# Designs tried in a protein design run: designed miniproteins, single chains, continued (4). Part 35

Each design is a single chain, and the fold is of that chain. pLDDT is the mean over its residues in the fold that is shown.

## One batch from the design tools (miniprotein)

Design m13187
Fold by ESMFold2-Fast:
Structure m13187 (fold): chain A 92 residues (1-92)
Amino acid sequence: SKEKLIELLHRALQESPDPAISATIVGLLLQVKMDASDETIVQTIGRLADLAIERDDRRLIEILLEIAEILAEQGVTSVQPIADRLREALAS
């Protein structure tokens, strides 16, 4: 649900002290609240996933994976490659 996505993004924002990550989470929150296209949302999640993996922010990777799984369940199948990459990062 949109409510659950917003809750997860607020949690990510509170737990991430990195300014680049925080700015990207705020952008994603605005996209979700304003009903941006699935393509735009997936692109922003992909960029955020790259930042989380580069910084080895395992907690953010876990939150992003939960977000990606919710989107996939809602029919946003284009998020699946990002979800797979996040799972691989957690396994290493």
Scores: mean pLDDT 85

Design m13188
Fold by ESMFold2-Fast:
Order: C-alpha cells, then structure tokens, then sequence
Structure m13188 (fold): chain A 76 residues (1-76)
C-alpha cells in the first residue's frame, strides 16, 4: 500500500541502524516493482536512493541504493 511505502521511505531517511535502512530499502523496492504507486512517491523514493548512494555512512547502504536505482532504470 502507499501508506506502507511512505513508512518505509521514512525508515530509509531516519533509521540509525544501517541494517534497518537496508531492510526498508529492499521492502520499498519490492512494493514498487509489484504495485502501482503515485508518481510523487516514486520520485521521492528515487530522491532518497540518490542521497543514500552518495551520502550514507554505510558502504553497504550506498551500494544497495545504487543497485535499486539500476533496477528502477530497467523498468523504463
């Protein structure tokens, strides 16, 4: 649901544990590939992924964000 996605996007932004950010990222990506979501939420997800890829202190989160962006590009 869009409410679930919004909650996951917030966890990606605010969770202190990189494992929680990773889990939220993968769950959000799964929801997006299997469900129709608003253009606003899709763009918000992409913006968060770009910030995580460039700025997240965890190398694993940065790599996961880059991979998620690649998956979304292939959907075009």
Amino acid sequence: SEEELKELLEKMRTSKDPRDRLRALFEALSLLVDNEVSEELLEEFKEILQRLAEEDPSPEVREAAREALRVLEKME
Scores: mean pLDDT 82

Design m13189
Fold by ESMFold2-Fast:
Structure m13189 (fold): chain A 68 residues (1-68)
Amino acid sequence: MDIEKAEKAVEEAVKLAQENASTLPLDELIRIAAQKVLEKTKDLPEDLRNQAVVRVAKKAIEIYDKAK
């Protein structure tokens, strides 16, 4: 299902962000997470891809803020 595929892509991108939050600046953290979700959702409708990217960017910011 498209929604499940998008959720899995977001989960993988969030994990990547968590693993790199202490070593990368915020802009790079958002970039790698967004790239990961776009790669995993390339065959999904644009609306779902855009929503997944926004969710991942917001979570990357939250992860970065907590990691400082």
Scores: mean pLDDT 80

Design m13190
Fold by ESMFold2-Fast:
Structure m13190 (fold): chain A 77 residues (1-77)
Amino acid sequence: SGEELRKRLLLERGEALLAEPNPSEQDVREFLVGARNALELTEDEEFKERVRALLEALLARESLPEELKEEIREILS
């Protein structure tokens, strides 16, 4: 289904960002939009847990701009 494809693509985007030494700010922002929507609109707890894990891993990166870290903290609240 389109929903299952969107879930898989979001997780793949998050994993790709974590594999990149210097991900673009735009790519991170686009992932955060998808992650926020996933956590607010989806009832799939297993998928939401995986999205939260990706957000926590991104938050741990010292090179990530503070504005993006603040947005991640807001999403995780």
Scores: mean pLDDT 86

Design m13191
Fold by ESMFold2-Fast:
Structure m13191 (fold): chain A 64 residues (1-64)
Amino acid sequence: HMLSREEAKERVREYAKSLGLSPLSDDSLDYAASVLRQLLAQGWPEEDALGVAVREGLFYQIYK
Protein backbone atom coordinates (compact mmCIF):
# COMPACT_ATOMS: atom_id res chain seq x y z
CA HIS A 1 0.00 0.00 0.00
CA MET A 2 1.40 3.44 -0.95
CA LEU A 3 1.94 6.31 1.51
CA SER A 4 -1.22 7.83 2.95
CA ARG A 5 -1.81 11.54 2.32
CA GLU A 6 -0.84 12.32 5.93
CA GLU A 7 2.34 10.21 5.68
CA ALA A 8 3.25 12.01 2.44
CA LYS A 9 2.70 15.40 4.12
CA GLU A 10 5.07 14.38 6.93
CA ARG A 11 7.72 13.22 4.43
CA VAL A 12 7.49 16.54 2.57
CA ARG A 13 7.58 18.55 5.83
CA GLU A 14 10.69 16.74 7.08
CA TYR A 15 12.44 16.98 3.73
CA ALA A 16 11.78 20.74 3.44
CA LYS A 17 13.06 21.14 7.03
CA SER A 18 16.23 19.20 6.16
CA LEU A 19 16.84 21.72 3.33
CA GLY A 20 16.53 24.66 5.76
CA LEU A 21 13.34 25.95 4.13
CA SER A 22 10.66 27.95 5.94
CA PRO A 23 7.61 25.80 6.77
CA LEU A 24 5.21 25.30 3.88
CA SER A 25 1.57 26.29 4.44
CA ASP A 26 -0.88 23.44 4.98
CA ASP A 27 -2.38 24.00 1.50
CA SER A 28 1.11 23.84 -0.05
CA LEU A 29 1.88 20.69 1.96
CA ASP A 30 -1.36 19.10 0.71
CA TYR A 31 -0.41 19.91 -2.88
CA ALA A 32 3.19 18.73 -2.42
CA ALA A 33 1.93 15.50 -0.80
CA SER A 34 -0.31 14.83 -3.82
CA VAL A 35 2.70 15.38 -6.15
CA LEU A 36 4.86 13.07 -4.01
CA ARG A 37 2.22 10.31 -4.06
CA GLN A 38 1.77 10.68 -7.84
CA LEU A 39 5.52 10.45 -8.52
CA LEU A 40 5.97 7.45 -6.20
CA ALA A 41 3.07 5.72 -7.98
CA GLN A 42 4.98 6.32 -11.25
CA GLY A 43 8.06 4.56 -9.81
CA TRP A 44 10.20 7.60 -8.97
CA PRO A 45 12.90 7.11 -6.30
CA GLU A 46 11.71 8.66 -3.03
CA GLU A 47 14.49 11.27 -2.74
CA ASP A 48 13.94 12.49 -6.34
CA ALA A 49 10.16 12.56 -5.80
CA LEU A 50 10.61 14.54 -2.56
CA GLY A 51 12.78 17.11 -4.34
CA VAL A 52 10.15 17.65 -7.05
CA ALA A 53 7.28 17.65 -4.52
CA VAL A 54 8.92 20.34 -2.33
CA ARG A 55 9.68 22.47 -5.40
CA GLU A 56 6.08 22.14 -6.63
CA GLY A 57 4.77 23.00 -3.15
CA LEU A 58 6.89 26.16 -3.11
CA PHE A 59 5.64 27.14 -6.59
CA TYR A 60 2.05 26.50 -5.48
CA GLN A 61 2.56 28.77 -2.45
CA ILE A 62 4.03 31.59 -4.59
CA TYR A 63 2.02 31.35 -7.84
CA LYS A 64 -1.14 29.53 -6.72
Scores: mean pLDDT 82

Design m13192
Fold by ESMFold2-Fast:
Structure m13192 (fold): chain A 84 residues (1-84)
Amino acid sequence: KERNLLETQLDIELVGLAFAIAVGAPEEKIEELRKRFIEYAKKLGLSEEEIEERIRLAEEMGRRLAELFEDPELSRKRAEEWLA
């Protein structure tokens, strides 16, 4: 079913975008991944608001992951929270 394939691809693209941001990929590469995500989301019939919200969540997740790698103090506190 085409919708199931597009939904799976949409999730893969979203995770890829978050990961690219987390590892500090070049902006050109991040923009390419955003465009691919938008294309798949539009094929699934998501509204502009839904697309923007999902991109925002992926970007927030990626930035928070990047902060953990750049800030050892924050990484330590997060690890302590996970172990509690």
Scores: mean pLDDT 73

Design m13193
Fold by ESMFold2-Fast:
Structure m13193 (fold): chain A 63 residues (1-63)
Amino acid sequence: LEERIKELIKTLSAIMQKIAQTALDYIKKGWVKNAQELVDFLDSIGAPKELVEALREKIKEAE
């Protein structure tokens, strides 16, 4: 079970950049609430704090 969880974490890390890209696209479209939900998800799965904070700053600029 623990080994499987570690494998899932590695898989999530592999797609983390794609999720961040989608959040940026949502910000650009003015879908601020949807972007915030994706950023909160990235934070919950252990995305680098610098990336999470940068995305949150972009959301504040789009509001």
Scores: mean pLDDT 70

Design m13194
Fold by ESMFold2-Fast:
Structure m13194 (fold): chain A 93 residues (1-93)
Amino acid sequence: NAAELDAAIKLFARDFLLPLDKLKDFLETNPKISRTQWLKFGESLELSPEQTLLLGMAFRTLDKDGDGFVTKQELIETIKAADPEGFERELAA
């Protein structure tokens, strides 16, 4: 489970050009992330308006249960479904 979370975080950071250390700390500190917390995290990284929009769209995709929160499990499942080969590559690395 910890290895799967690490792989998912690395892939997400790479795909959205986010600093890995900051993303990992954010997700480890917040086991259940609201949309407001997610967008504020993006703002804290001095992202462009376009990167912020993409992060907002990613939140909608990650929030599979529609409860307004993203969990580590939803991140793992979403990344694994979107890029199964990349996910396995990161697990092997």
Scores: mean pLDDT 77

Design m13195
Fold by ESMFold2-Fast:
Structure m13195 (fold): chain A 89 residues (1-89)
Amino acid sequence: SVQSLIDSLQATTDKKIKDAVANQSIEELEKLEKEVQALIEDVKDKIKRAKEANNEILVKQYQEMLDALQAQLARVQKTLEELKARQAA
């Protein structure tokens, strides 16, 4: 299900954030930011294809996935800013 995919992606992102923070690794967070941004672009493309296929159910499901990924990106970016601030101070 789309919800199972969203839950799996969130768990993976949460683990990578925790690992990067434990390692104090800006590079790991920047890599994760790029990975999440790539997933967002993939889901946007899937929304366009679902619209072209006139499949409103898939459009709604991919929109829910996009919203979840955008929230994950915001968390990665906030954590990255906080870690950069700590290391620069």
Scores: mean pLDDT 87

Design m13196
Fold by ESMFold2-Fast:
Structure m13196 (fold): chain A 95 residues (1-95)
Amino acid sequence: SDAEARRLLEEFFGLLEERRSAEASALMIRLSKDESVPEPVRAFAQALTNFLGGVKDGLEENLEIAETELAPLVPERYRSQFEALLLSLKAFLGL
C-alpha cells in the first residue's frame, strides 16, 4: 500500500538522517528480498543493494520504477535526499 511505502521510506531516510548508514543499508538489503513489501519500495531497495554490490543488472529498470512510482510517496522533507540517491544511481549507470 502507499501508506506502507511511505512508512518504509520514512524509516530508511530517518536512519540516514541520524547517520546510521549501516542500518539503512541493512534495511535495504532485507527489503530487496521481501516479496511482501510494495513493489516500488522493493525495486528501490534492489537498486540500492545492487549499487552497493557494484552490480548493474536490472538497475536501470528498478531506477525507472523508483523515479516514476516511488517519488510521489517520498516525504517532502526527504525529497532532496531521495533525488541525490537517484542521481548517484544514474551516475553509476553512466546516465
Scores: mean pLDDT 84

Design m13197
Fold by ESMFold2-Fast:
Structure m13197 (fold): chain A 83 residues (1-83)
Amino acid sequence: MDEEIERAILEIGAAVLKVSGHKPAADAVLELIDLGTPEDIALAREMLQRLFKGEDPLKVLKEAAEKATGKSREILENAIKEL
């Protein structure tokens, strides 16, 4: 898929989560998309898939933070604090 199309789909997914009451997790996904590395996009996609399956946001954010490094990890750790 084109990078631009993939980002648009992920942004739509995050917007749906935000209006559904998952604001801290949705905001973290959007910040990962803004960083734009293939690793950050893959992590954002995994998080969205898990959240839409009804997994616990705290568990999803914690496991994502364990896989992340640098700025991506900071974003995820900040999202955990906002829960």
Scores: mean pLDDT 83

Design m13198
Fold by ESMFold2-Fast:
Structure m13198 (fold): chain A 49 residues (1-49)
Amino acid sequence: MDNILNSKNLEEAEKKKKQALAQVRAYFREPVRSEEIKKVEDAYKKYLE
């Protein structure tokens, strides 16, 4: 997640977001899965700011 904020460009940030979301979906179960997905999406939004 922190790696998204250090992305060189938008394409890299999107790739890191997709990878992080895929890992969360594979590793976590509800309700933690929804919490971890939100953290990834929040990190991506911070990058866009």
Scores: mean pLDDT 74

Design m13199
Fold by ESMFold2-Fast:
Structure m13199 (fold): chain A 74 residues (1-74)
Amino acid sequence: MSAAELRRLSRARLLALLREILDQIKSLISDPQGRAYLDRLAAAIATIRDRDRLVELVLQAQEALRYLEALNAA
């Protein structure tokens, strides 16, 4: 999704989307420490009230997911 599309989503939808992306990233990581880090990150993200910050985090998570998918596809 584009930044403009994300800005139209509710906080609850942004959190759900961000958690979904983090779960996808976690599925690409086999090491226990990396998986545990993502779980802690997801918990910390749930405390964020600023919608603009959540939009930025979703965009960053989408970029990270695309990068990891590209690495795994090679």
Scores: mean pLDDT 80

Design m13200
Fold by ESMFold2-Fast:
Structure m13200 (fold): chain A 85 residues (1-85)
Amino acid sequence: EIAERFKAGARLYVRVPTDADAVFAALREAWEAGKSPEELIATLKAAGVDEIRVVETPEEYEQALADMARDHAAGRARGFLLEPG
């Protein structure tokens, strides 16, 4: 379901542990290799992300930015937005 929404043009909010370099490296490698949305999401889940959620509306986008700022300030997690296509 998340993969289908991502294919339809939704952004994803992804929350990762603070020491997330391996997650970002794996994501970048899969993206550069032209992996499908299903494979990208599977890569994130296998790498141990805390949360993946769909961001479709301007309100959801603003909430995702607020969540990213809060998580970064707390020093316990890192959030980022994954753009479709």
Scores: mean pLDDT 76

Design m13201
Fold by ESMFold2-Fast:
Structure m13201 (fold): chain A 119 residues (1-119)
Amino acid sequence: YKKLIEELEKLKEEGASLEEIIETLKKLIKDDGVLHRIISEAVRLARLKLIDELDSKGDKEKQEILRKIDEEIGPLIQKALDSLRDSAKDVPLTPEEQEIVEKVAEAIVAYKKKQIEKI
């Protein structure tokens, strides 16, 4: 996973697209069940982190823009998860997989913030 973490940190710094993040995960994670868990958990964590940050700042305008971004990227996320559905397992993530979830969530947050600032 070291190479995956390094690639995710690079994607975060570049503000890479959600498609690039998902493609990087698909290339480096060969277990579809692990990939499904990481994507679903990272998407959830990214949403919680960004909502908490915007709520603490009272930024209602950015919260409304975030909702529009979530509606736009929702089908892309759903398509990725649907492609892995048959491999989905309700199994706890390992500490290494949790670190990957955190890095993926950070990359997704960076992408969403970049989109909010452009609008």
Scores: mean pLDDT 76

Design m13202
Fold by ESMFold2-Fast:
Structure m13202 (fold): chain A 65 residues (1-65)
Amino acid sequence: GAAVELKAKLPQSACVNVGNKSVCLTPGPTDLLVTVYDKVAQKLVAARSVTDLADLPGVIAELLS
């Protein structure tokens, strides 16, 4: 499925900085784990599993809101 295809493209965790937050994508066996770390508060503020790549932009937008 889409998660397996994404894992082939992202064989390890990939992180991007968005303002005061760090968004990391970690490929799992059947899903993609999206985590949001707040750099000011120095803590993990959100995490969500994504199984369909079509949902990824919406999930990231929701977690950054």
Scores: mean pLDDT 71

Design m13203
Fold by ESMFold2-Fast:
Structure m13203 (fold): chain A 111 residues (1-111)
Amino acid sequence: GGREAAEGAKKAAEGAESGDGKKAAEAAKEAARGAIRAGEEGGSKGASAAAGAGSSAAGAWFSESLGDNKSAARSAAGAAGSAAEAARASGDEEAAREAEEAAERAEEAGR
């Protein structure tokens, strides 16, 4: 679970850094998929983080549909952050650190 969340968060960071709303939206969906996998192992905290990642991924897609690349990047950063929370909730400390580092990169790209 946690490893998939970390991989998704890294993709979301790359998508946000691309300046391309479509890449950001696609990457946010990957972060949400990883967060769901990690969230299954994390109880109610994991489920909450997975729901947050899904909402952020939907937001990224919506922003991309409007041509708003900057808002798509910010939503992808949100998905990466939620994936990091899901990895943490799963108890995979290594994956959580990797996901948190990726979320920080995504947040910087979304500024």
Scores: mean pLDDT 84

Design m13204
Fold by ESMFold2-Fast:
Structure m13204 (fold): chain A 65 residues (1-65)
Amino acid sequence: MSIQELLDELDRVTPEERRSEVAAQASALGVRAVGLSIETGDVEAGLQEYKDGLAALIARVRAAR
């Protein structure tokens, strides 16, 4: 699944009142993924970390009910 598909799913499952909070969390995951890519020289590792982080965030938002 692409990063854009994960971001679209996150937006779809997030209640409107939490959109700002969840967007900030997704942004922080992106910053950390970029940092990992720079530190390791492995862009694929950073992209995978971002995808895993977004999937975990989606699961947490869904579980919050």
Scores: mean pLDDT 81

Design m13205
Fold by ESMFold2-Fast:
Structure m13205 (fold): chain A 68 residues (1-68)
Amino acid sequence: SMEEARRRVDELVEETVRAMQGKSPEEQRRLLQRTAGEIQDLGDEMGLSPEEKGELLQEGVARLREAL
C-alpha cells in the first residue's frame, strides 16, 4: 500500500539524514542519489503504479533536499 510505502520511505529518509550529518556536500549528494535509487526499488518491490512510484520518489527527495 502507499501508506506502508510512505512509512518505509520515512525510515529511509531519516536514516539518510542522520548519515548526512557532518559529511561533505559531495558525500551528501552521493547519499541522496543512493536513497533515491532505494526508493525506486521499494516502489517496484511493492508493485506500485508508475504514478505512485513517481509521487513516492518526489516526496522522499524533497525531504532529503530540505535536510541539506
Scores: mean pLDDT 85

Design m13206
Fold by ESMFold2-Fast:
Structure m13206 (fold): chain A 78 residues (1-78)
Amino acid sequence: MAERLIEAAVNDDKEALEELAKEWSGETLEIPMELSAEELEEKYKEIIAKAEAGEKIDEKEAKSIVFAANAHKAKAAA
């Protein structure tokens, strides 16, 4: 659910993000690897700003971008 992902990301709740990752262990979200880390962060920031402004966002796209942004940070650390 995009709402839970956005809430966890806004609160920087690492435990909630880890719980979601375990729950989806059998299913892998398609990470848009073709986007650079900077482009991904720009889209992530835009989605968070829209959510905070009370605008409706596409759940499927928001879920993918938020999850991909967090996964990209993990890869960048390597």
Scores: mean pLDDT 60

Design m13207
Fold by ESMFold2-Fast:
Structure m13207 (fold): chain A 67 residues (1-67)
Amino acid sequence: MEEERERLKEEVRKKIKELFPYLTDEQADIIAEQILENLSPEEVRRYLEKIKTKEDFIKLLKEIAEK
């Protein structure tokens, strides 16, 4: 469980840096942690598959904020 969470966090962090290269590693890590705290591992995997653009990612953050 813990290894899977760490792997998902790294994948999310990589995706954030790919979409928002101006963010620091620390900022990307904080955002990834927020996503993992608000979504299940299965939901995170589904979003990683669906997120292709900055707009997709912003939509995800908005959905998390409105929960």
Scores: mean pLDDT 77

Design m13208
Fold by ESMFold2-Fast:
Structure m13208 (fold): chain A 72 residues (1-72)
Amino acid sequence: SEEAWREVDAVFEGMKIANKATEEVAAKHPDLPKEKQLEVFVKAMGEAIRLAEELSPEEVYERVKKLAEDLA
């Protein structure tokens, strides 16, 4: 179904945004533990998926990046 494919696309886009935001935070905070990086990634991914239906990819990225920075 079209709806199922949109959900799959949202998950993949959420993972890409969360990974990018987490990598940027890790680069700014090289002493950040791997366990904390995983926590940031998981929370960022959940937020990205939640917002993907309501906001543009650029807006999702900005919101997720702020969340990732706040968690670091």
Scores: mean pLDDT 77

Design m13209
Fold by ESMFold2-Fast:
Formats: sequence, C-alpha cells, structure tokens
Structure m13209 (fold): chain A 83 residues (1-83)
Amino acid sequence: AEELEREARKAREQGKYLEAAQLYFEASRRALEEGDEARAYELLGEAYDSLSEYYKSQGNFDLAELARQQSERYRRLAEELRA
C-alpha cells in the first residue's frame, strides 16, 4: 500500500489525476485486504478527490462535484472508524 500511495502522490503532483486516482483505488484495495478499513477509506477519499480534478480538467463539472462528494463521504467514514 505504502509504495502505491507514494506513486499516486507523485502522479497527482505531475497533474496526472486519472493515473493518481487509479493508484489510490489500488492502494485502497490492498489496505482493505490487510484489514486496515480506516486506511482503505482514507485512500478512497484521495482517489475520488483526484478523479474530481480529472473531471474538472475535462470540463465535466457535474461529475467533478459528484466525485468530490464521494471523497468527503469516505473521509468521514474513515474518521468514524478511528473514533
């Protein structure tokens, strides 16, 4: 998971938002397989945030807003699991 998160952050810094989202989705799946549900939801939040930036770059503001809302939802779920 750690290595995929590093690659995802690097892709995002380069403006490769779709690649970053895909890497965050893969990192989330691996975190879930390892039993870290809270981390998996944090990573889903990052994935949808990156996907939102991708849709903005395509001029699709409706899909960007939906992705942003999903990002916020998963971040809240991660916080609830850590409480």
Scores: mean pLDDT 86

Design m13210
Fold by ESMFold2-Fast:
Structure m13210 (fold): chain A 90 residues (1-90)
Amino acid sequence: MQDEAEKLAEKTLEEAKKVAEKDTDEENKKKILEYAENLLEAVKKKDYKEAVKYAAELGREVLKSSASIEDIKKVLDLLKELRELAEKLL
């Protein structure tokens, strides 16, 4: 369970970096990367309340990205799975 949450957060960061790389908005790129990194740190610290918060913020910022719908959906699907797991660990 704990290892699954950390692995999901690591995959989320990897896919969020791909979305950020394709985004033409420098402010949005920075926010995506900051929220993805904060999400991973929250999961590593077992702070699932903060993890749920950062997952919501990351989802909001990736939806503003100029990346492809497929790349955005990949991040959103990972965030949904991570949120469901984090809520079970609260």
Scores: mean pLDDT 84

Design m13211
Fold by ESMFold2-Fast:
Structure m13211 (fold): chain A 80 residues (1-80)
Amino acid sequence: SLKEEADKKLEEGKKLFEQGKYEQASNTYREAGKLYEQSGDYVNAAIAYSNAAVAYRKAGKPEEADRLEREGMRVYIENT
């Protein structure tokens, strides 16, 4: 299911983050967010986008982080 794929991507992102691969972690978390959004799990989508934003900030990409924070907040507010 899309939710199972999203859960797998969330765990992959977490492992990348723990390895200090912040840009890869952010991209993987963003993929998880999209999958959660497609499955109608807007709360976990927002969490995944928030985790992606944290990872991009650690990667030195604050503009990308700000966009992800806005995307996650939008998904949460407009769908809950």
Scores: mean pLDDT 87

Design m13212
Fold by ESMFold2-Fast:
Structure m13212 (fold): chain A 85 residues (1-85)
Amino acid sequence: SAEREAVARQVEDLVLAEIRERFPNIKKIEVWSAPGGLVYAQVEAERDGELRTYALVGRPVGGNVVLTERFESGDRGETVVRPLR
């Protein structure tokens, strides 16, 4: 439905906004949607002259989006919650 498409677009927009806020020196962003309104992102960004890859996951939960950074070690980074509108 148009409403579900609008929500999916908003989740993607919130993921992209969080990426832009966290990573000032972005070289590449890849974003894709998965079933259940999940949004995955892979970011290549430069820190101190070194190019590194970061992963983010956006999950729609109870009128909000829960944004979590995933490390290659399998550990979870800091979680941020953003409201859906």
Scores: mean pLDDT 73

Design m13213
Fold by ESMFold2-Fast:
Structure m13213 (fold): chain A 98 residues (1-98)
Amino acid sequence: GVISKDGYIALIRWLAEQLGEEPPEFAEDTTKQELVDLFLELGNKLVDKNKQVKTEEGKIEVAEQGVELFIKLQAAMGSVDEEVKKELEEKLEQIKNK
């Protein structure tokens, strides 16, 4: 699926929160490519942070973050293309019935 500009902004704000950073503000003229680049930068920072987790409690937190990211990515994709959202809903029902 294709993620919208607003979807990337939501994902970037969530990643900043997981990193303990202040949520960034974006100008209306901010390009989608700039948002993609920032999303990848923050995503890599979260991956590096998660690699350092050694405690059982921290590993549970990492798993919960992974599930939340998956849900947010699906929501971000659904904000762009209704047909893609419908296909994902059909795929999820097929997985539940297997």
Scores: mean pLDDT 70

Design m13214
Fold by ESMFold2-Fast:
Structure m13214 (fold): chain A 67 residues (1-67)
Amino acid sequence: MLTEEEKEELRKLILSEGEVSEEDLERVIALINQGRGEAAGTLLSSKHGIVLSDELQAFMKRLSSSA
């Protein structure tokens, strides 16, 4: 389960790449907590058009593997 610090770090990284609604940020966090980092990345790229940086992809992968 993500810590509050990890959630805030993830929010900051996502918002630095593009605008995402609070509802969809919560969905991304929930998917990562379920170990579904690939689905979270797909939500960001397909719905919000965010080009995932290597840093964001690596961070999401690490968080997903810890859930």
Scores: mean pLDDT 79

Design m13215
Fold by ESMFold2-Fast:
Structure m13215 (fold): chain A 112 residues (1-112)
Amino acid sequence: SLSDCLTNNVKSYLENKGYNVTGLSSLEIFKLLAKEVLKESQSQNEEEIDELTVKLREVFGCVYNKLQNQQVITEEIIETAINECLSEANVPEQYHEPLKKLLLTLFKPCVE
């Protein structure tokens, strides 16, 4: 399923970055993803990590909900969903490219 594929791909992504994700909560996992995004955006503040964690969870859930009801998913449909969800969650413009890159990395391998 899309959910199982995403769970495995998020785990593999973080493990490839050197994190041990065994026993981590959903919130803790998204906080690690936010830290990876912030490394690319030149931000390292704990408050910005917490704010981005909330936004990333909102965007990820939004993209998942848009894609789970599609019978055919293409890269173009994923990109459209990401762009719409970034706008809907009022994500600051400075995070759009790093978040789009992350979300494409997580979702693209899970589409047929």
Scores: mean pLDDT 81

Design m13216
Fold by ESMFold2-Fast:
Structure m13216 (fold): chain A 70 residues (1-70)
Amino acid sequence: DLLERARAILDQLSEEDKDKIINALREAAQNKDFEKAREEIVKILSKKFSEEEAKEAADIIVDLLKEVLA
């Protein structure tokens, strides 16, 4: 379940970093630039996760947004 996977990732983050990710997702929902949102989320997650883990986590979060918007 993408929602449960995304929640587990977000629960590991500070409130400030969660807000930054939510803002990136809100922008993507409005402008449909999911690639830009993915890149911004990777940068945020790379503060706590390895680059590989951050990329995987960002893909999960962006895919969840795409499902919600479908």
Scores: mean pLDDT 81

Design m13217
Fold by ESMFold2-Fast:
Structure m13217 (fold): chain A 60 residues (1-60)
Amino acid sequence: SDLEARIAALEEQLKQQKKNTEELKKTLDEESRKRLDRVMERVEENVATQIAALREQIAR
């Protein structure tokens, strides 16, 4: 279904962004790494909320 495809795409995009971010962190100073971690935590939280909302739509 379209909604299931969107959920799968969001999960895969987040997974790739997390991998890319961990590689990027190896090239950054400690302060920049901490800031990036906070940004990524918020991104993960927002994506999880979106996925939950889409799953609720599928369940109805």
Scores: mean pLDDT 84

Design m13218
Fold by ESMFold2-Fast:
Structure m13218 (fold): chain A 96 residues (1-96)
Amino acid sequence: SNEELKELLKKLGDLVQQVASTLDAEDQRRLAGLWELVREKAEKYLKTGSVRDKTLFLLALNALGAELLVLERQGKVPKELLDEINKVLLEITKLL
């Protein structure tokens, strides 16, 4: 449902902010840009319901997930926090 998707996006945003707060300025800016892309594509998909906007939203989520994985592999994000974020990403993807 749209409500369930909004709640999961809020939870994802809170977890992304938790990661961002521990990063240097360059990594924080990169992560913030990817999160902003997710928000923009999510809002457009929620308004239109179109296959195009759904696909672009999914691609934005994948880009965010890839950056978080890079940060975890660099030792900048705890594995436990990445695992929690990946669970939320999977739950969002299942609603698409």
Scores: mean pLDDT 91

Design m13219
Fold by ESMFold2-Fast:
Structure m13219 (fold): chain A 87 residues (1-87)
Amino acid sequence: MEADLEAFVQALIDAGVSEELARELGRALGELARAASRVPLEVAVAINDEVLEKYKPKFLAAKTPDEKARVLLEAARETTRRLEAAA
């Protein structure tokens, strides 16, 4: 998981996301993965689908890599909160 998260953060930086935001998103996704591991898979999928549908219009309206990454960060944090509440 550590090597996968480092590769993901580097891919975000290569895509034009600022280093600080890319690292913050990587950390948030690590927390999301830990929270998801504590609930049944079907619950995690349902929560993820609901959050993605909620944030999809905002993500599509975002024009820069940093704006898109900020939307994904908000979505990841909301997903983690919902998963923690469901565990």
Scores: mean pLDDT 82

Design m13220
Fold by ESMFold2-Fast:
Structure m13220 (fold): chain A 99 residues (1-99)
Amino acid sequence: SIKEKEKKFIEYVSKMREKILNGEITEEQKEELIKLLLDILSKYPEILKKLSEEEREQVEIVLERIKKNEASVADVFIVLSKLAKILFEEGIEVEFPKL
């Protein structure tokens, strides 16, 4: 079960990266990713303590860009995937938008 879920997560991340590189992510999907990121941080505020200092700084930079409406989908996804990995390792599943 855990190995199968981890494989599906890795496959999703790979597919998402390909779609980002090809410019195939819609504005609606970007908004869904932003909403998911903010929801995770709201529900699990302690998650930031599990990140490295560099990773925490990256989250803060991306959140600032979101506030200014300057965040790229790649910015949002890189932070979201890191947080989702931590939650997954704690047995908490994250439902990503369909690709």
Scores: mean pLDDT 81

Design m13221
Fold by ESMFold2-Fast:
Structure m13221 (fold): chain A 88 residues (1-88)
Amino acid sequence: MHKQLLEDMKLARHQQLVFLETTVELHRRRGDEERARELEEEKKELEKENDKLLKKAEEDPSVLPEVLEKTRQRAEEALERAREVAEE
């Protein structure tokens, strides 16, 4: 079964959302409300995308390896960026 791959996808998407939430807060503290609004919309769209991808992978497990590979890359980028933001 592909349950582990689905859990890995959920984790990667969750981590990306956490990064976006942190970045939104940072921009709001700096008074950049326009950028904060854009990131809030991005977060909402990411949540919708996450739901669609998880449902698709649940219905067709054969696409899980490819989708997970792309999601893992995005999660890595999000983690690296979150680290940079946390340092500065």
Scores: mean pLDDT 72

